# Designed miniproteins, single chains, continued (3), part 80

Each design is a single chain, and the fold is of that chain. pLDDT is the mean over its residues in the fold that is shown.

## One batch from the design tools (miniprotein)

Design m10762
Fold by ESMFold2-Fast:
Structure m10762 (fold): chain A 118 residues (1-118)
Amino acid sequence: MSAAERFLAAFRDLVATFRASVAGLAAAYEAGRISAAEFAEQLMALFRTFVAAARAFLEEGVRAGLPEAVLREMRALALATLDDILAAFRRHLPDRKDLIAEVEKLRAEFEAFAESLL
């Protein structure tokens, strides 16, 4: 595989891992295994960890001179993953408007950051 293919594959693996973690957390909450407070805390931690990881991958991709098309695909995957986490907050914790607003703010900051790298 090329360096670009390896970077994109590693990023896709990261996305798949976070999506699986969000799905598992939602399933645990729906099954009554964790409280709403614990679900909110863990989902917010996953969101912040993913934002940090996605930023690091994009910064390294730019530094490595990856093609713009690859960087755009990584950006699209990152935004879709953040949108899935935001949807989980809206679906399971609709009364936590404070957390939804914080997630929307951080997502917008990430989108602006990612656009600045192109």
Scores: mean pLDDT 88

Design m10763
Fold by ESMFold2-Fast:
Structure m10763 (fold): chain A 79 residues (1-79)
Amino acid sequence: SHMEERRERLVELLLRARQKRLTEEMSPDEVELLDQVERLIDDVKKTVEWLEKKKKEGYKLSPLLQEILRKLQEIAKEE
C-alpha cells in the first residue's frame, strides 16, 4: 500500500542516516535533525504501546482511534 511504501522509505532513510552518523559524515545540523526525528519515532512507539495496553485492558477504542493506531503502528514498525 502507499502507507507501507512510505514507511519502508522512511526506515531506509533512517538506516542510511544512522550509518552516516556512525561514519562521521554528518554536519552538526544533520545530527540534531536526526536526533529530533528519532525522538518523534520513539514518541510514536510509546503512544502505540500505550494504546495497545489500553486495548488489552478491555478499553473500547473508537473507529477513529483504531485508524490512528493502525497508522502509528505502520510508522513505528521499524523492526
Scores: mean pLDDT 71

Design m10764
Fold by ESMFold2-Fast:
Structure m10764 (fold): chain A 87 residues (1-87)
Amino acid sequence: MEGTWGGGVGIDENGNALGNYQGTGPDAREAARSGAKQGAIEAKKNFGKYALGVGSDAGGRPGYAAIADSNGNVIAEAETLAEALAQ
């Protein structure tokens, strides 16, 4: 019914950004997860490198953050990016 927009970015092993991607979902959590998965999968597909995906909900202020591996598995989630990275 409604969609929440999120952003995602692929990040290589040195912390360099490998493109920007959109996430969507019915809430902030799923938008962040979608963005993280798209960031990881598309960065690996397009650049051929291992990449983590980092996603956040809409508006550039994450109400929720997620990190995904290059197979699209969410490996960490939290209300903030700093908390997700600490896991």
Scores: mean pLDDT 66

Design m10765
Fold by ESMFold2-Fast:
Structure m10765 (fold): chain A 74 residues (1-74)
Amino acid sequence: SEDEKIWKEEVDNIVKEALTRAEEILSRLPQEERDRLLRYVRITANNLKDFPPELVKKFLDEIIERLKAEVDAR
């Protein structure tokens, strides 16, 4: 439906922004660990694509915050 198209575009933008933020955070780690964690974020984001945009943003923001905290602790 038309509403589904709008939701899909909004979710795609949220995912793109989250992946960009993850790449910047993970750029500080060794290549092997960076690739592993980035793959995890991409898989998780893909699994969230069927959820409403508000929930996708909430879950991805939470994942990015946890990721940043884990990287900063190293």
Scores: mean pLDDT 81

Design m10766
Fold by ESMFold2-Fast:
Structure m10766 (fold): chain A 86 residues (1-86)
Amino acid sequence: AMAEARELVERYLAGELSAEEVEAWLLANPEVTVPTAALLMEALGKASAEVLVAAGAPREVIEARLRAAGNDPSWLEELEEKMAEM
């Protein structure tokens, strides 16, 4: 639910949760609605997408989160290109 997603974001920002724990929660909750995904992306910004990429999340999941948050998927291509050059 959105309330659970908000609590998870707040705990992550407070340093109480690791990026791995956030990713595990997202993968365990495939029913996450567009509003919930948008809240996570807005609160964590593009940093959430970077965390998901680093954790090895499927590209389709990351793109869906970006679209739900109103972000252009082209940003993911730019991020992936930069990460591939590192």
Scores: mean pLDDT 60

Design m10767
Fold by ESMFold2-Fast:
Structure m10767 (fold): chain A 105 residues (1-105)
Amino acid sequence: SLAKGQDAFDAGDYDTAIKYYEDYIKENPEKLGEAYVNLAMAYLKKGDYDKAIEYAQKAIEASKDNPGLQALAYRILAEAYRLKGDTENAEKWQKKAEEYRKKAF
C-alpha cells in the first residue's frame, strides 16, 4: 500500500519507500499519478535527480485530470533541476508548478 511506502519515507528509509511504491504501481495500474509523485520525491531525497525527473514526468502524464498532482510533480521537477544547478529549467518548472497549484486550490 502507499501507506507503507509513506511510513518508510517518513522514517528516512528511501530505499524501502521506493520498493513499496514500485510494488504499488505493479498492483494498481489505475492509480499511477500519486505513486509516481511519491517515487519522484523518494529519488529526490536519495540525490538521484535524474530518476526524480523521470518519475515526476511520468506523474504529470498519469495525472492529466488532477492539477494538484501535476503541481506537485512540477515542483519536484523544479527542485531536481535546481539541485543539478540548472537554474533555467528550475525556474521554468517552478512557474508551471505555481500555475497548476492555482488551478487545484
Scores: mean pLDDT 85

Design m10768
Fold by ESMFold2-Fast:
Structure m10768 (fold): chain A 100 residues (1-100)
Amino acid sequence: MEELEKAFEEVDTDGDGYISFEELMRILRKLGFDYSDEEIEEWKKYDTDGDGRIDVAELRAYLEAKGAKPTDAQLAFWDRDGDGYIDKEELLAAFEELLS
């Protein structure tokens, strides 16, 4: 899955191992998901910490607002280290497992 790894490396502009909402949406667009600029701006409103990192609770709130109902198992799968944030390695591992 070097293609996904390279995409994550290219969009992780902070270099801190965490991804922003903007970086996540860019990756999802490259994977064929149709997200509008308006949806990205709406997603940014769920960054309650203002640190540019994706909080698991913020992601849950966003998905529920869009009519999705993520399971506790899915959220735990995205937050593998239990720090409450979705980091680059956790999201990469989740994509590798979903696409394998």
Scores: mean pLDDT 58

Design m10769
Fold by ESMFold2-Fast:
Structure m10769 (fold): chain A 109 residues (1-109)
Amino acid sequence: SELEKAIEYLEKAIEHAEEAIEAAEEGDLEEAIEHARKALEYIQEAAEALLAAGREIAEKLAPKIQEAAEHLQKAIEAAEEGDLEEAIEHLKKAIELAEEVKKEAEKAL
């Protein structure tokens, strides 16, 4: 189902965001940026899958998906400027939001 695809994309987004934090903690800016970009791509794919799953679930979860995407974009910008602490903070917030969206999507299965 499209809802199962959305959950899979959210899981991949969380995994890449966690890998971005690990890379940032090691000072690997290039790897941190690459993983953060992959996390953002998967959040966008999750949003599309949620919309395909149904308007009601998509509208309910859209604000948190949008906030997660915004935090991933801010993490990428912070990492590009060499602000690893700010990048890690935004990545952690994106993970929290993605986990909340995943839990709500799982309840709709």
Scores: mean pLDDT 90

Design m10770
Fold by ESMFold2-Fast:
Structure m10770 (fold): chain A 65 residues (1-65)
Amino acid sequence: DRKLAITITAMELELIGAGVRGKVTLEGDTLVVTLEGPREQVEAAAERIEAIAASRGFKVEVRVV
């Protein structure tokens, strides 16, 4: 799915820009994003990831390690 691939790529680029480590996986209809890094960077990245998913019609679950 092109829309899914573009959405995952946008999320991965946001994580790189934020300087946090992360993994994006698809579980059913939900994008699961696992984040690791300093709290402030992780919180900012999580908010941006949720905005990207919402704008493209995907459900997202953010998990912090």
Scores: mean pLDDT 81

Design m10771
Fold by ESMFold2-Fast:
Structure m10771 (fold): chain A 78 residues (1-78)
Amino acid sequence: AAAELEAAIEAGLAAAESALDDPEAGAAALQALLAAIQAALADALASGKLSLAEAEAIAAKFEPRVRALGDRVREALE
């Protein structure tokens, strides 16, 4: 469950990063990814697929990548 969710987040980040050739599409993809991550973490916690500690670890692991992608979107939009 945790590894599968991490792989899905990694795939989503890669897709959002590749969309940055079009800054508007990249911004939309990042927004959709952030919403999907929040929903997936909430569902996994509610269904017992992840512990709170596992969810926090996943969030901490991907926070720098999400921040970096957000910075790239901001720079691309100028």
Scores: mean pLDDT 76

Design m10772
Fold by ESMFold2-Fast:
Structure m10772 (fold): chain A 81 residues (1-81)
Amino acid sequence: AMAEEFRALFERYGNRTRSTVEGRAADAAGEKISFYVEKGEPDKAIEEALKTLEEFGVKVTDEIKQYIEERVKALEERRKA
């Protein structure tokens, strides 16, 4: 699940402690990705997901950005299949 994968990344790069804020940030970012990918706007999916994480106070590292970009690409390919 998208939220679970984001929580694992937050634990790896930000902190090993899970929080409700982390969970909500991951879920909100995941919803943005799904919404914009379904609209055929993968660039907006990346932009809005990163913005959502920053709004929740999550430090967006290069690894998190790369993960989001790869996830958006995978979902776009699934939508086209």
Scores: mean pLDDT 70

Design m10773
Fold by ESMFold2-Fast:
Formats: C-alpha cells, sequence, structure tokens
Structure m10773 (fold): chain A 63 residues (1-63)
C-alpha cells in the first residue's frame, strides 16, 4: 500500500543517516564521546527527514 511504501521510505532514510554518521565517525577517528553525540544527532535528524519524506510522498499520491 501507499502507506507501507511511505513507512519503508521513512525507515530507510532514518537508518541511512545513522549509517553515514557511523562512517563519518570511523573516517574522522572520532572519540567515543564525539561518536555518541554524532549518532544521537543522526537519529534525530534521520527521523525528521524520514517523516518529511513520508508526508511528501503521501501528499503527492493523494493530490
Amino acid sequence: SDEDLAEQIAAGAAQGVVDLAQTVSDLTQASDEDRQKLLEKAKKEGKDLGKWMKDRVLKALKA
């Protein structure tokens, strides 16, 4: 369904941001403290991005 697709897109966006934050932490040789802070920010931003993408997809399909 459109709702299932939108949920999958949101989940993928959220996980993708976290995965990238982990990669950045590895490449920059971040301390455990800096890594934790980046991952916390990535979790929040990823959820916000996923929600935005979900809302846009659902709105476009119903317009």
Scores: mean pLDDT 83

Design m10774
Fold by ESMFold2-Fast:
Structure m10774 (fold): chain A 102 residues (1-102)
Amino acid sequence: MERRLEEAIRRAEEAKASGDREAFLEAMYELLALALYAKQQNDEELLYRIARAVKALELGVPVEDLVLSEEEIKEEVKNLITTAEVLLPVNPALQRAYNELL
């Protein structure tokens, strides 16, 4: 899973830098799928890493430069999971990404 997370982050950063909206959305759906998988596995550490990465990508800052409090990261995890759960039944790209993890 660590390699998948690192590759998804890299693709999202590259897509954002190049203005490739389609590639950026694909990478973001991969991150949402990883978040759902981490929740299913009760992997809190992986969930925190994904939430931090998604927030950094949203703000347009490097992941390593993003500093979040424990309260902020918990809120980002909640927002991430809620978004992923709402989108999963209606988003084919997220469904494909999630099924590839199962």
Scores: mean pLDDT 82

Design m10775
Fold by ESMFold2-Fast:
Structure m10775 (fold): chain A 93 residues (1-93)
Amino acid sequence: VKEKVEELIKKNLEAAKKAGLSEEKIKELKENNELYKELLENVEDDEKTEELVEKLIEKEAKKLGVDIEEVKNSFTLEEVKESLEAIRERIKK
């Protein structure tokens, strides 16, 4: 599972480079990908998942220049967990 997540991260970064994103944008994407990796590995730990989701929300809010509460109100933790579980099931197969 972990190895397949690492491969997906590498492909995502390669796609970003091919799309002509700046080094600053690629670095930000790497940091976000590490948070997603931790989310996928810790999805069974509700407390850890909440902490990682809050970090992602804070980064996205700063990037978009919007209030953190606006981003939080756009989705629920349950929706994020369902999405992560679906990804994990595809990776396990």
Scores: mean pLDDT 66

Design m10776
Fold by ESMFold2-Fast:
Structure m10776 (fold): chain A 62 residues (1-62)
Amino acid sequence: GPTMLRTALHEARRALERTPAEEREAVLDEILAKMRPKLSEEEFAELRAALRAHLAELRARG
């Protein structure tokens, strides 16, 4: 539900920010695989899009 998606987004963003740049893609894939069975298709698509956008922003910063 919305609470699960919001919590997943918050925790995943923090995890990616704390992850070395070279490992972020692998960590993103692991997070998405873990969350896929816990979210609806729409919630999963939103999570994936938001986290990919966040990775792009992190790359642009450094």
Scores: mean pLDDT 84

Design m10777
Fold by ESMFold2-Fast:
Structure m10777 (fold): chain A 95 residues (1-95)
Amino acid sequence: MTPLEREFEEAMAQLLEIEDQYRAGKISPQEAVDKMIELAEETRKRLLELGASEDEIQAVLDTLEDLMLGIMHTHNFPQELIDYLREKFEEIRKE
């Protein structure tokens, strides 16, 4: 497993933990979205530290956004939070 693949697998594991906490009623929909955004920001920083290319970072962020949106749709999150996640990902991509 490459360092980049390892960071992606770690991000996936953290995303599943966020979903598990939400399903267990431990966090609100807003708290889940805030944790998802924090995870995306931390993942970007870790990939930059590894010397990942801009294209590699964008591919990972695109995959994380798709997975997060899938979780939100599966659990019937409010449209306002879905729109908020999308806006935050656009900000993260432009940094």
Scores: mean pLDDT 87

Design m10778
Fold by ESMFold2-Fast:
Structure m10778 (fold): chain A 62 residues (1-62)
Amino acid sequence: SGMDGMTDMYVRNPVGFDQQINSGKQGYDDNIKNHDPQSQIDQTQKVVDNTQTSKTQGQQKK
């Protein structure tokens, strides 16, 4: 587990540790949203599903 290293950093400098965690979280969230291939695939899949839904609605609308 990598948690031992994180605990050691927190004990030595809690303020610096909080700054690094916040920076890492923001970078992680941005990377998942904008750069992660899986997120890109999910975005593309939603566009395809919307297009298919439009076709289905045109054929099956009641």
Scores: mean pLDDT 55

Design m10779
Fold by ESMFold2-Fast:
Formats: sequence, C-alpha cells, structure tokens
Structure m10779 (fold): chain A 85 residues (1-85)
Amino acid sequence: SPVDEIIKLLREAAELLRSAGYELGARSLEKSIEDIEKNPTRHSFLLAEATMGVVLIHLHVEKAPKELVDKLAEISQEIARIIES
C-alpha cells in the first residue's frame, strides 16, 4: 500500500541518518513513522514530508556529506511522489 511504502522509505532514511551519526534526525523520522502508524492520514504524511525537509536543512547547515544529503533528498522526493499519487 502507499502507507507501507512511505513507512518503508522513512525507515530507510532514519537508518541512513543513524548510521551516519545523526541520531536526532533519525529519531524525528521514527516519530513521524509512529504518528503515521497511529493515524495514516494525508495530514500525517505531509507532516512526515515537512520533517524530512527540516532534517535536510539541518544536514546542509551542518555540512553533512553530499552522498548522505543526496540520498535523503531522493527518498524525500519519492515520498512526495507517493503522497501526490
């Protein structure tokens, strides 16, 4: 389902962040997953997308590795595409 795919992508993003040492970013996305699992609505999907945007801004400000930023941006774009479909 679209819900399961969004959760899968958020889990992938959280794991990438945790593996790279960005624990707070990983936790923020894990909270978004919990919120979606409790109430899978367009609103909770859009809040998860907004959280991904905030994480990406922090990674840019902190000069995180380009490869990490690019991969998370790709995941963010795929989540947005699923929400819009």
Scores: mean pLDDT 88

Design m10780
Fold by ESMFold2-Fast:
Structure m10780 (fold): chain A 93 residues (1-93)
Amino acid sequence: ALTPEKLYLVNELRRLDEAIKVAEENGDEELVKKARQHKEEILNLLSPELRQEILEKLAQEPLDPDFSLAQARAIVNDPLLLERVAKLVEKLE
């Protein structure tokens, strides 16, 4: 089982994957681009070992079919998302 901190990272990345899917289904090209950029920025904060562990767990997680476009916009436009992730990664080392 993952630590709470690693589970938080998996959950945030899963929510970004859900946002990408919903944005693509709605033809919101700008939202897709922003969500992909945030996912890439988060992954770039992780060490190669942590990145592999998180991505392996993320691949096992199903996407929420009921994830809404409003939820996608809220997550992608959260100005504190990257700051929260960066602080969390510092604790994980």
Scores: mean pLDDT 84

Design m10781
Fold by ESMFold2-Fast:
Structure m10781 (fold): chain A 89 residues (1-89)
Amino acid sequence: SEKEKLVKEAVDYIAEKVNTEKFRLTDEQKEKLGEFLLTATPGEVTPERLAELLKISKSTASRILKALEDWVKEKLKMSLLDFFEWIHS
């Protein structure tokens, strides 16, 4: 679906922004992140929950959510809240 394609684009963008020499999102973590973005309610999209899901630090989870927010604003011209409302509609 279009929503699945956009979520994949978002995950690829996020990986580019958060990957460093010391840390890289694995393919399994990217798959889990994509599924989480498609299925989680807006209230569940927190750094703490994402850190637990992906087994990463809360700091890295916060960077992931910041990258997502930046991508959604630039690519889709909407807020993160509007994005989750749209994707779950």
Scores: mean pLDDT 82

Design m10782
Fold by ESMFold2-Fast:
Structure m10782 (fold): chain A 86 residues (1-86)
Amino acid sequence: MTPEEAAEAAEKAIREVFEKNPEATLGDVLQAVSEALRKAGASDETIGRAIQRALEELGLRPDDPVTEETLEKFIEALRKAIREAA
């Protein structure tokens, strides 16, 4: 999986989450992103590592409310984490 494929999958998953629940938590986003990355062929180890790095870089908790700015930064951090895992 390329960093660009990961970012695209994450963006699609995030949009679907907020279309169904406008009050979705970061935990809901992480679950949807994990499923999207798994469908795109990423291993559970790669998914867990990339998400952990992105959350650590941004200082985010799974139960935190989500803003558009936070989501944009998360996608960029995820792209970086996937690139560094290659």
Scores: mean pLDDT 78

Design m10783
Fold by ESMFold2-Fast:
Structure m10783 (fold): chain A 91 residues (1-91)
Amino acid sequence: DKLYQGMVEEAKQELKDKGKELAKEAEKQGLDGQPILKITEEVIKKFEDEIEQVKKENPEKFNQKYIAELKEKALKELEKKSKEIIEKQLK
């Protein structure tokens, strides 16, 4: 439990750090980073909700592999949404 909770918190921190980096890159281009920070919080919340759902409905699936796969999915979603925000601000 504590080990897996640590992995969940580490994954959330990686998502938060990635969101900050993407926002900073937008700011370097003269764009507003705030929309990227907002979607970062939304992606983290979705990640947390999916972790809680699996713990309640399928606790046997809650393991290191599941956390890692869900984190990778969340990182890809964050990068995709951030790119869409940047492209919309540039147009």
Scores: mean pLDDT 84

Design m10784
Fold by ESMFold2-Fast:
Structure m10784 (fold): chain A 89 residues (1-89)
Amino acid sequence: MQDVKDKINEVKGRLDQVQKLIDQVPATDEVGKLVQKASDYLGQAESLYQAGPEKEEEARKYIDLAQQYLDKAEQLLQQTQQQKQQQAR
């Protein structure tokens, strides 16, 4: 149970960092959708964690999904930043 709570807090930190990056760089609609999906899955993981130990495996699956969508969002943001640097004078 402690591991699930620690992972939820880790994903929350990553989500906050990605949101700050989006605020500094014009986000594509696709990046916004990925971040929203990650937030939705994180919320489901928190609800399952609060439901008790019987839901721990389900909570872990939603944490994994949230991480996957955050990874995709971070990758697209990095690509967008790199493209702008290459197109800059």
Scores: mean pLDDT 77

Design m10785
Fold by ESMFold2-Fast:
Structure m10785 (fold): chain A 81 residues (1-81)
Amino acid sequence: NRERVRELILLTAEATMAYLQVYLNKENASEEEIEEAEELTREVAEIENEAFARGEISEEELEEAREKAERAKEIAKKVVE
């Protein structure tokens, strides 16, 4: 299941990059937005760690990671200007 492994790695990277964008633009972000982006990034990393430790990635885990990464990107989009 190399495709799921690749996607999960990319989702973790996307969430991390979104959080970095929020942090670099923290003057334009609320404390709640910064905390939410940080939590989402941590949660995606946790999904990745648990799936890799188990040696398999479920479709449910991928969907959850996609939703969390997308939310982090939405926050980044609002604060980047």
Scores: mean pLDDT 86

Design m10786
Fold by ESMFold2-Fast:
Structure m10786 (fold): chain A 82 residues (1-82)
Amino acid sequence: SFEEFVARLKELGFTFEESDLPLLKIIFDYFDVDGDGTLSDEEFEVFVNLLKQADKDGSGVLTREELVELLRKLGFDESEIP
């Protein structure tokens, strides 16, 4: 589930504001191409690598700005980002 995905990210040392969870959900849904509410290990690894790239200072803290930049890299327009 998305909640298990969020928990797994926290176990890897990522932190983020709860108000930014909708942005993470959009990215999750982007990788969940079959809509089953789960990511494969391969899809999760790609997502984690993108989050590491968005985490500019390597702190594990994901800001709204970094998540928005990641969404733009995935092809989302400003109008599609909440």
Scores: mean pLDDT 73

Design m10787
Fold by ESMFold2-Fast:
Structure m10787 (fold): chain A 85 residues (1-85)
Amino acid sequence: MDLTNVVEMIMNLIRHNLRTQLEILKKKDPKVAEEVEPLVEEIDKLLDQYVDMVRNNAPLSDQNKLWDQINDLLDKVNDLIQKGL
C-alpha cells in the first residue's frame, strides 16, 4: 500500500474541512472570512507541496519544517474561526 496515497488522502481531508468551514464563515461573519480565505489558499498550496515532498522522498527535516508551517497556519485559521463563529 502506497504511503503517498494515504498522505494525499489525509491532506485532501484537511483541505475539504477548511473549505467547508470557510463557506460557513462567509455566511456567518464575512469580515472574518476575508481574513481566513488567504490563509486557506496558502495552506492549500503547502498541502500540495507536502504531498510532493513525500512522493519525492525529500529529507525528513524539510518535510517536518513544511508540516510545522502547515500546523502554524491551521492554528491561525482555527483561532479566527472560533472568534467568528
Scores: mean pLDDT 82

Design m10788
Fold by ESMFold2-Fast:
Structure m10788 (fold): chain A 117 residues (1-117)
Amino acid sequence: PEVKFEGPEEAVEELERLAEELEELGLPVVARAVRDLARAVRSGDALLVEAAAGVLLIALAVEVRFTEDEEAVRRAKELVGRALELAAEVLEKAPGVPQESVDGLRGAARALREEAA
């Protein structure tokens, strides 16, 4: 399937753009976690993608505690929500990934977007 050539690369490029915006917002730890997720997606290893997505959620929870700009926090939640949705789309197309992993990441993405609204 040609999706292995175009889908992962497009997702990696979007994740790199999200990481750049997070750095501009002053959230370098979250930005690094999104870049680590992009690297995991490029590797094609579904377990590394799921692990990197988990680390991204921890990075957001930690860095938000040290961020006083409420608008930057709101935007960061929106950007991380998009990154988790991209991870879920990649995992859904990966062989042998449990549906619960995909559903869990989509649930986390939705919750972050609802908090950003």
Scores: mean pLDDT 82

Design m10789
Fold by ESMFold2-Fast:
Structure m10789 (fold): chain A 57 residues (1-57)
Amino acid sequence: SDSQLEQLIQRMVEVERQLRENPDDETKRAELAAIKDQIKEMLRQRGASQDFLEASG
């Protein structure tokens, strides 16, 4: 659903902010990668733009 995608995007922004403050945080880097993979999967199921998929992988 759209609300799940919105929640993932909000979490992604939060983790990116935390990584700017703590760039060496391996746990947060892994979390960001997992969130991006979830977003890509949801967008793939919806026939998403190829540009987004290329930029993320």
Scores: mean pLDDT 75

Design m10790
Fold by ESMFold2-Fast:
Structure m10790 (fold): chain A 55 residues (1-55)
Amino acid sequence: GSMAEKIKQNAIDGARRLGGGGAAAVWGMASKELGKPPIPSNATTEEAVAYVESL
């Protein structure tokens, strides 16, 4: 898969392990490098996963 797909998977894994804050932390670092929009830090695990999958 592409690097973007790997980063999305890492964010989903972060959400499943640590909730929306975990996804936001992982994606936040990647969003700076790739210019992608951030994940809302107050999102539930399900909302964070859906958000990442929509990108």
Scores: mean pLDDT 69

Design m10791
Fold by ESMFold2-Fast:
Structure m10791 (fold): chain A 60 residues (1-60)
Amino acid sequence: STRTLALLMLASEDARHTRASDILRALGYEPSPEEAARLDALQAAGRFDELRAEVERLLA
């Protein structure tokens, strides 16, 4: 599923790899500008548990 693939990709990436918002776009989910900014900020800060929770919320 798109959710499973997104979570797997996010679990394998670090803050220097592809942006979380771009991963979701590549998988066919378009986050809002506010959601994209929040996801990318959480990833850049290394807050991956919170990033995962936001992705699960968006793809629920």
Scores: mean pLDDT 74

Design m10792
Fold by ESMFold2-Fast:
Structure m10792 (fold): chain A 94 residues (1-94)
Amino acid sequence: EVVLSEEELKEILTLLKAQARLAAVLEARGATDDERVARLLEEAVKKILENRDNPEIQALLEQLAAAEDLAEQEALLAQLAKLLGVEELAAFFE
């Protein structure tokens, strides 16, 4: 039995939902190469975890998790990629 705090559970669920949004946007933008998508997702998640104490990144993740419109998801992901310094992902949305 894994006991998580409500805060930890919220962070994990927000990250999982944000990851799903990122995968969907990459696919919609024509990134159909599974290895490239997996690599970009891994790098983005790694950078998010390295910056989890950054309130701006947390706010963007929560907004992305709540966004149902593809255009809003793309705009939020472009901002997130720029703040995370993931140059390849940021260039993908330029």
Scores: mean pLDDT 76

Design m10793
Fold by ESMFold2-Fast:
Structure m10793 (fold): chain A 87 residues (1-87)
Amino acid sequence: FEDTLSEEQKEKLEALVAEAKPKLEAAREAGKEEEAQKIIAELILKAVELVNDEEIIKEALEVAKKSIEKGVPAAEELKKKLEELLK
């Protein structure tokens, strides 16, 4: 996964994670699990769009499908957006 990324893509991914992390931590500390799931879904989508690799998009879709089976509403929107990226 990391070995397929350029240095520029790695820096952008690190920036996305750094931006999302404090918001995710705040949501979880407040017991807002639904909000935390939305933050995770948005981070995954942005990271996948940045990498734009079919295999990585398919792996993210598998994660989204498992999250939907566990009853995570944010994962349904993530799945739809990931499917759009695959054409």
Scores: mean pLDDT 75

Design m10794
Fold by ESMFold2-Fast:
Structure m10794 (fold): chain A 77 residues (1-77)
Amino acid sequence: MKEAEEIKERAKEAIREALLALQRGDQAAFKRAEQELEENLKRMKKLMEEGKVSEKEYREYMKELVAFGLELGKALA
């Protein structure tokens, strides 16, 4: 589903922006990235609740976001 893929990519961008903001000590940029991530996670959950993505697909998207954040966090450490 195109909308789910777009939400996933926006969530990945927000994770990247949040980690880079933390590395720079930019609290304002971190807060903006945190809000963008939260909104995209809410949008993905809504797609699952509306039956546009399955629970299995939702879990796979969440796993991908967690893996992305962990790998990026390791690379920035």
Scores: mean pLDDT 84

Design m10795
Fold by ESMFold2-Fast:
Structure m10795 (fold): chain A 61 residues (1-61)
Amino acid sequence: SGLDLASLAGLYAHQGNGEKAAELGEKAARMGGGPAEVARKEGLQLNGTGAGSAAAVGALS
């Protein structure tokens, strides 16, 4: 679960959402259980909007 939070944090950082990236990173460090669920839902909502995946791919390329 902590790895999922770290991955989401990376995606937010590439999108310019350093604030969310830092928050997710701290949550991952504390506990992967509850924070992981919250981060996953937040990531899915943002990704469902159609912004997350495309931006992340472009940034990584």
Scores: mean pLDDT 59

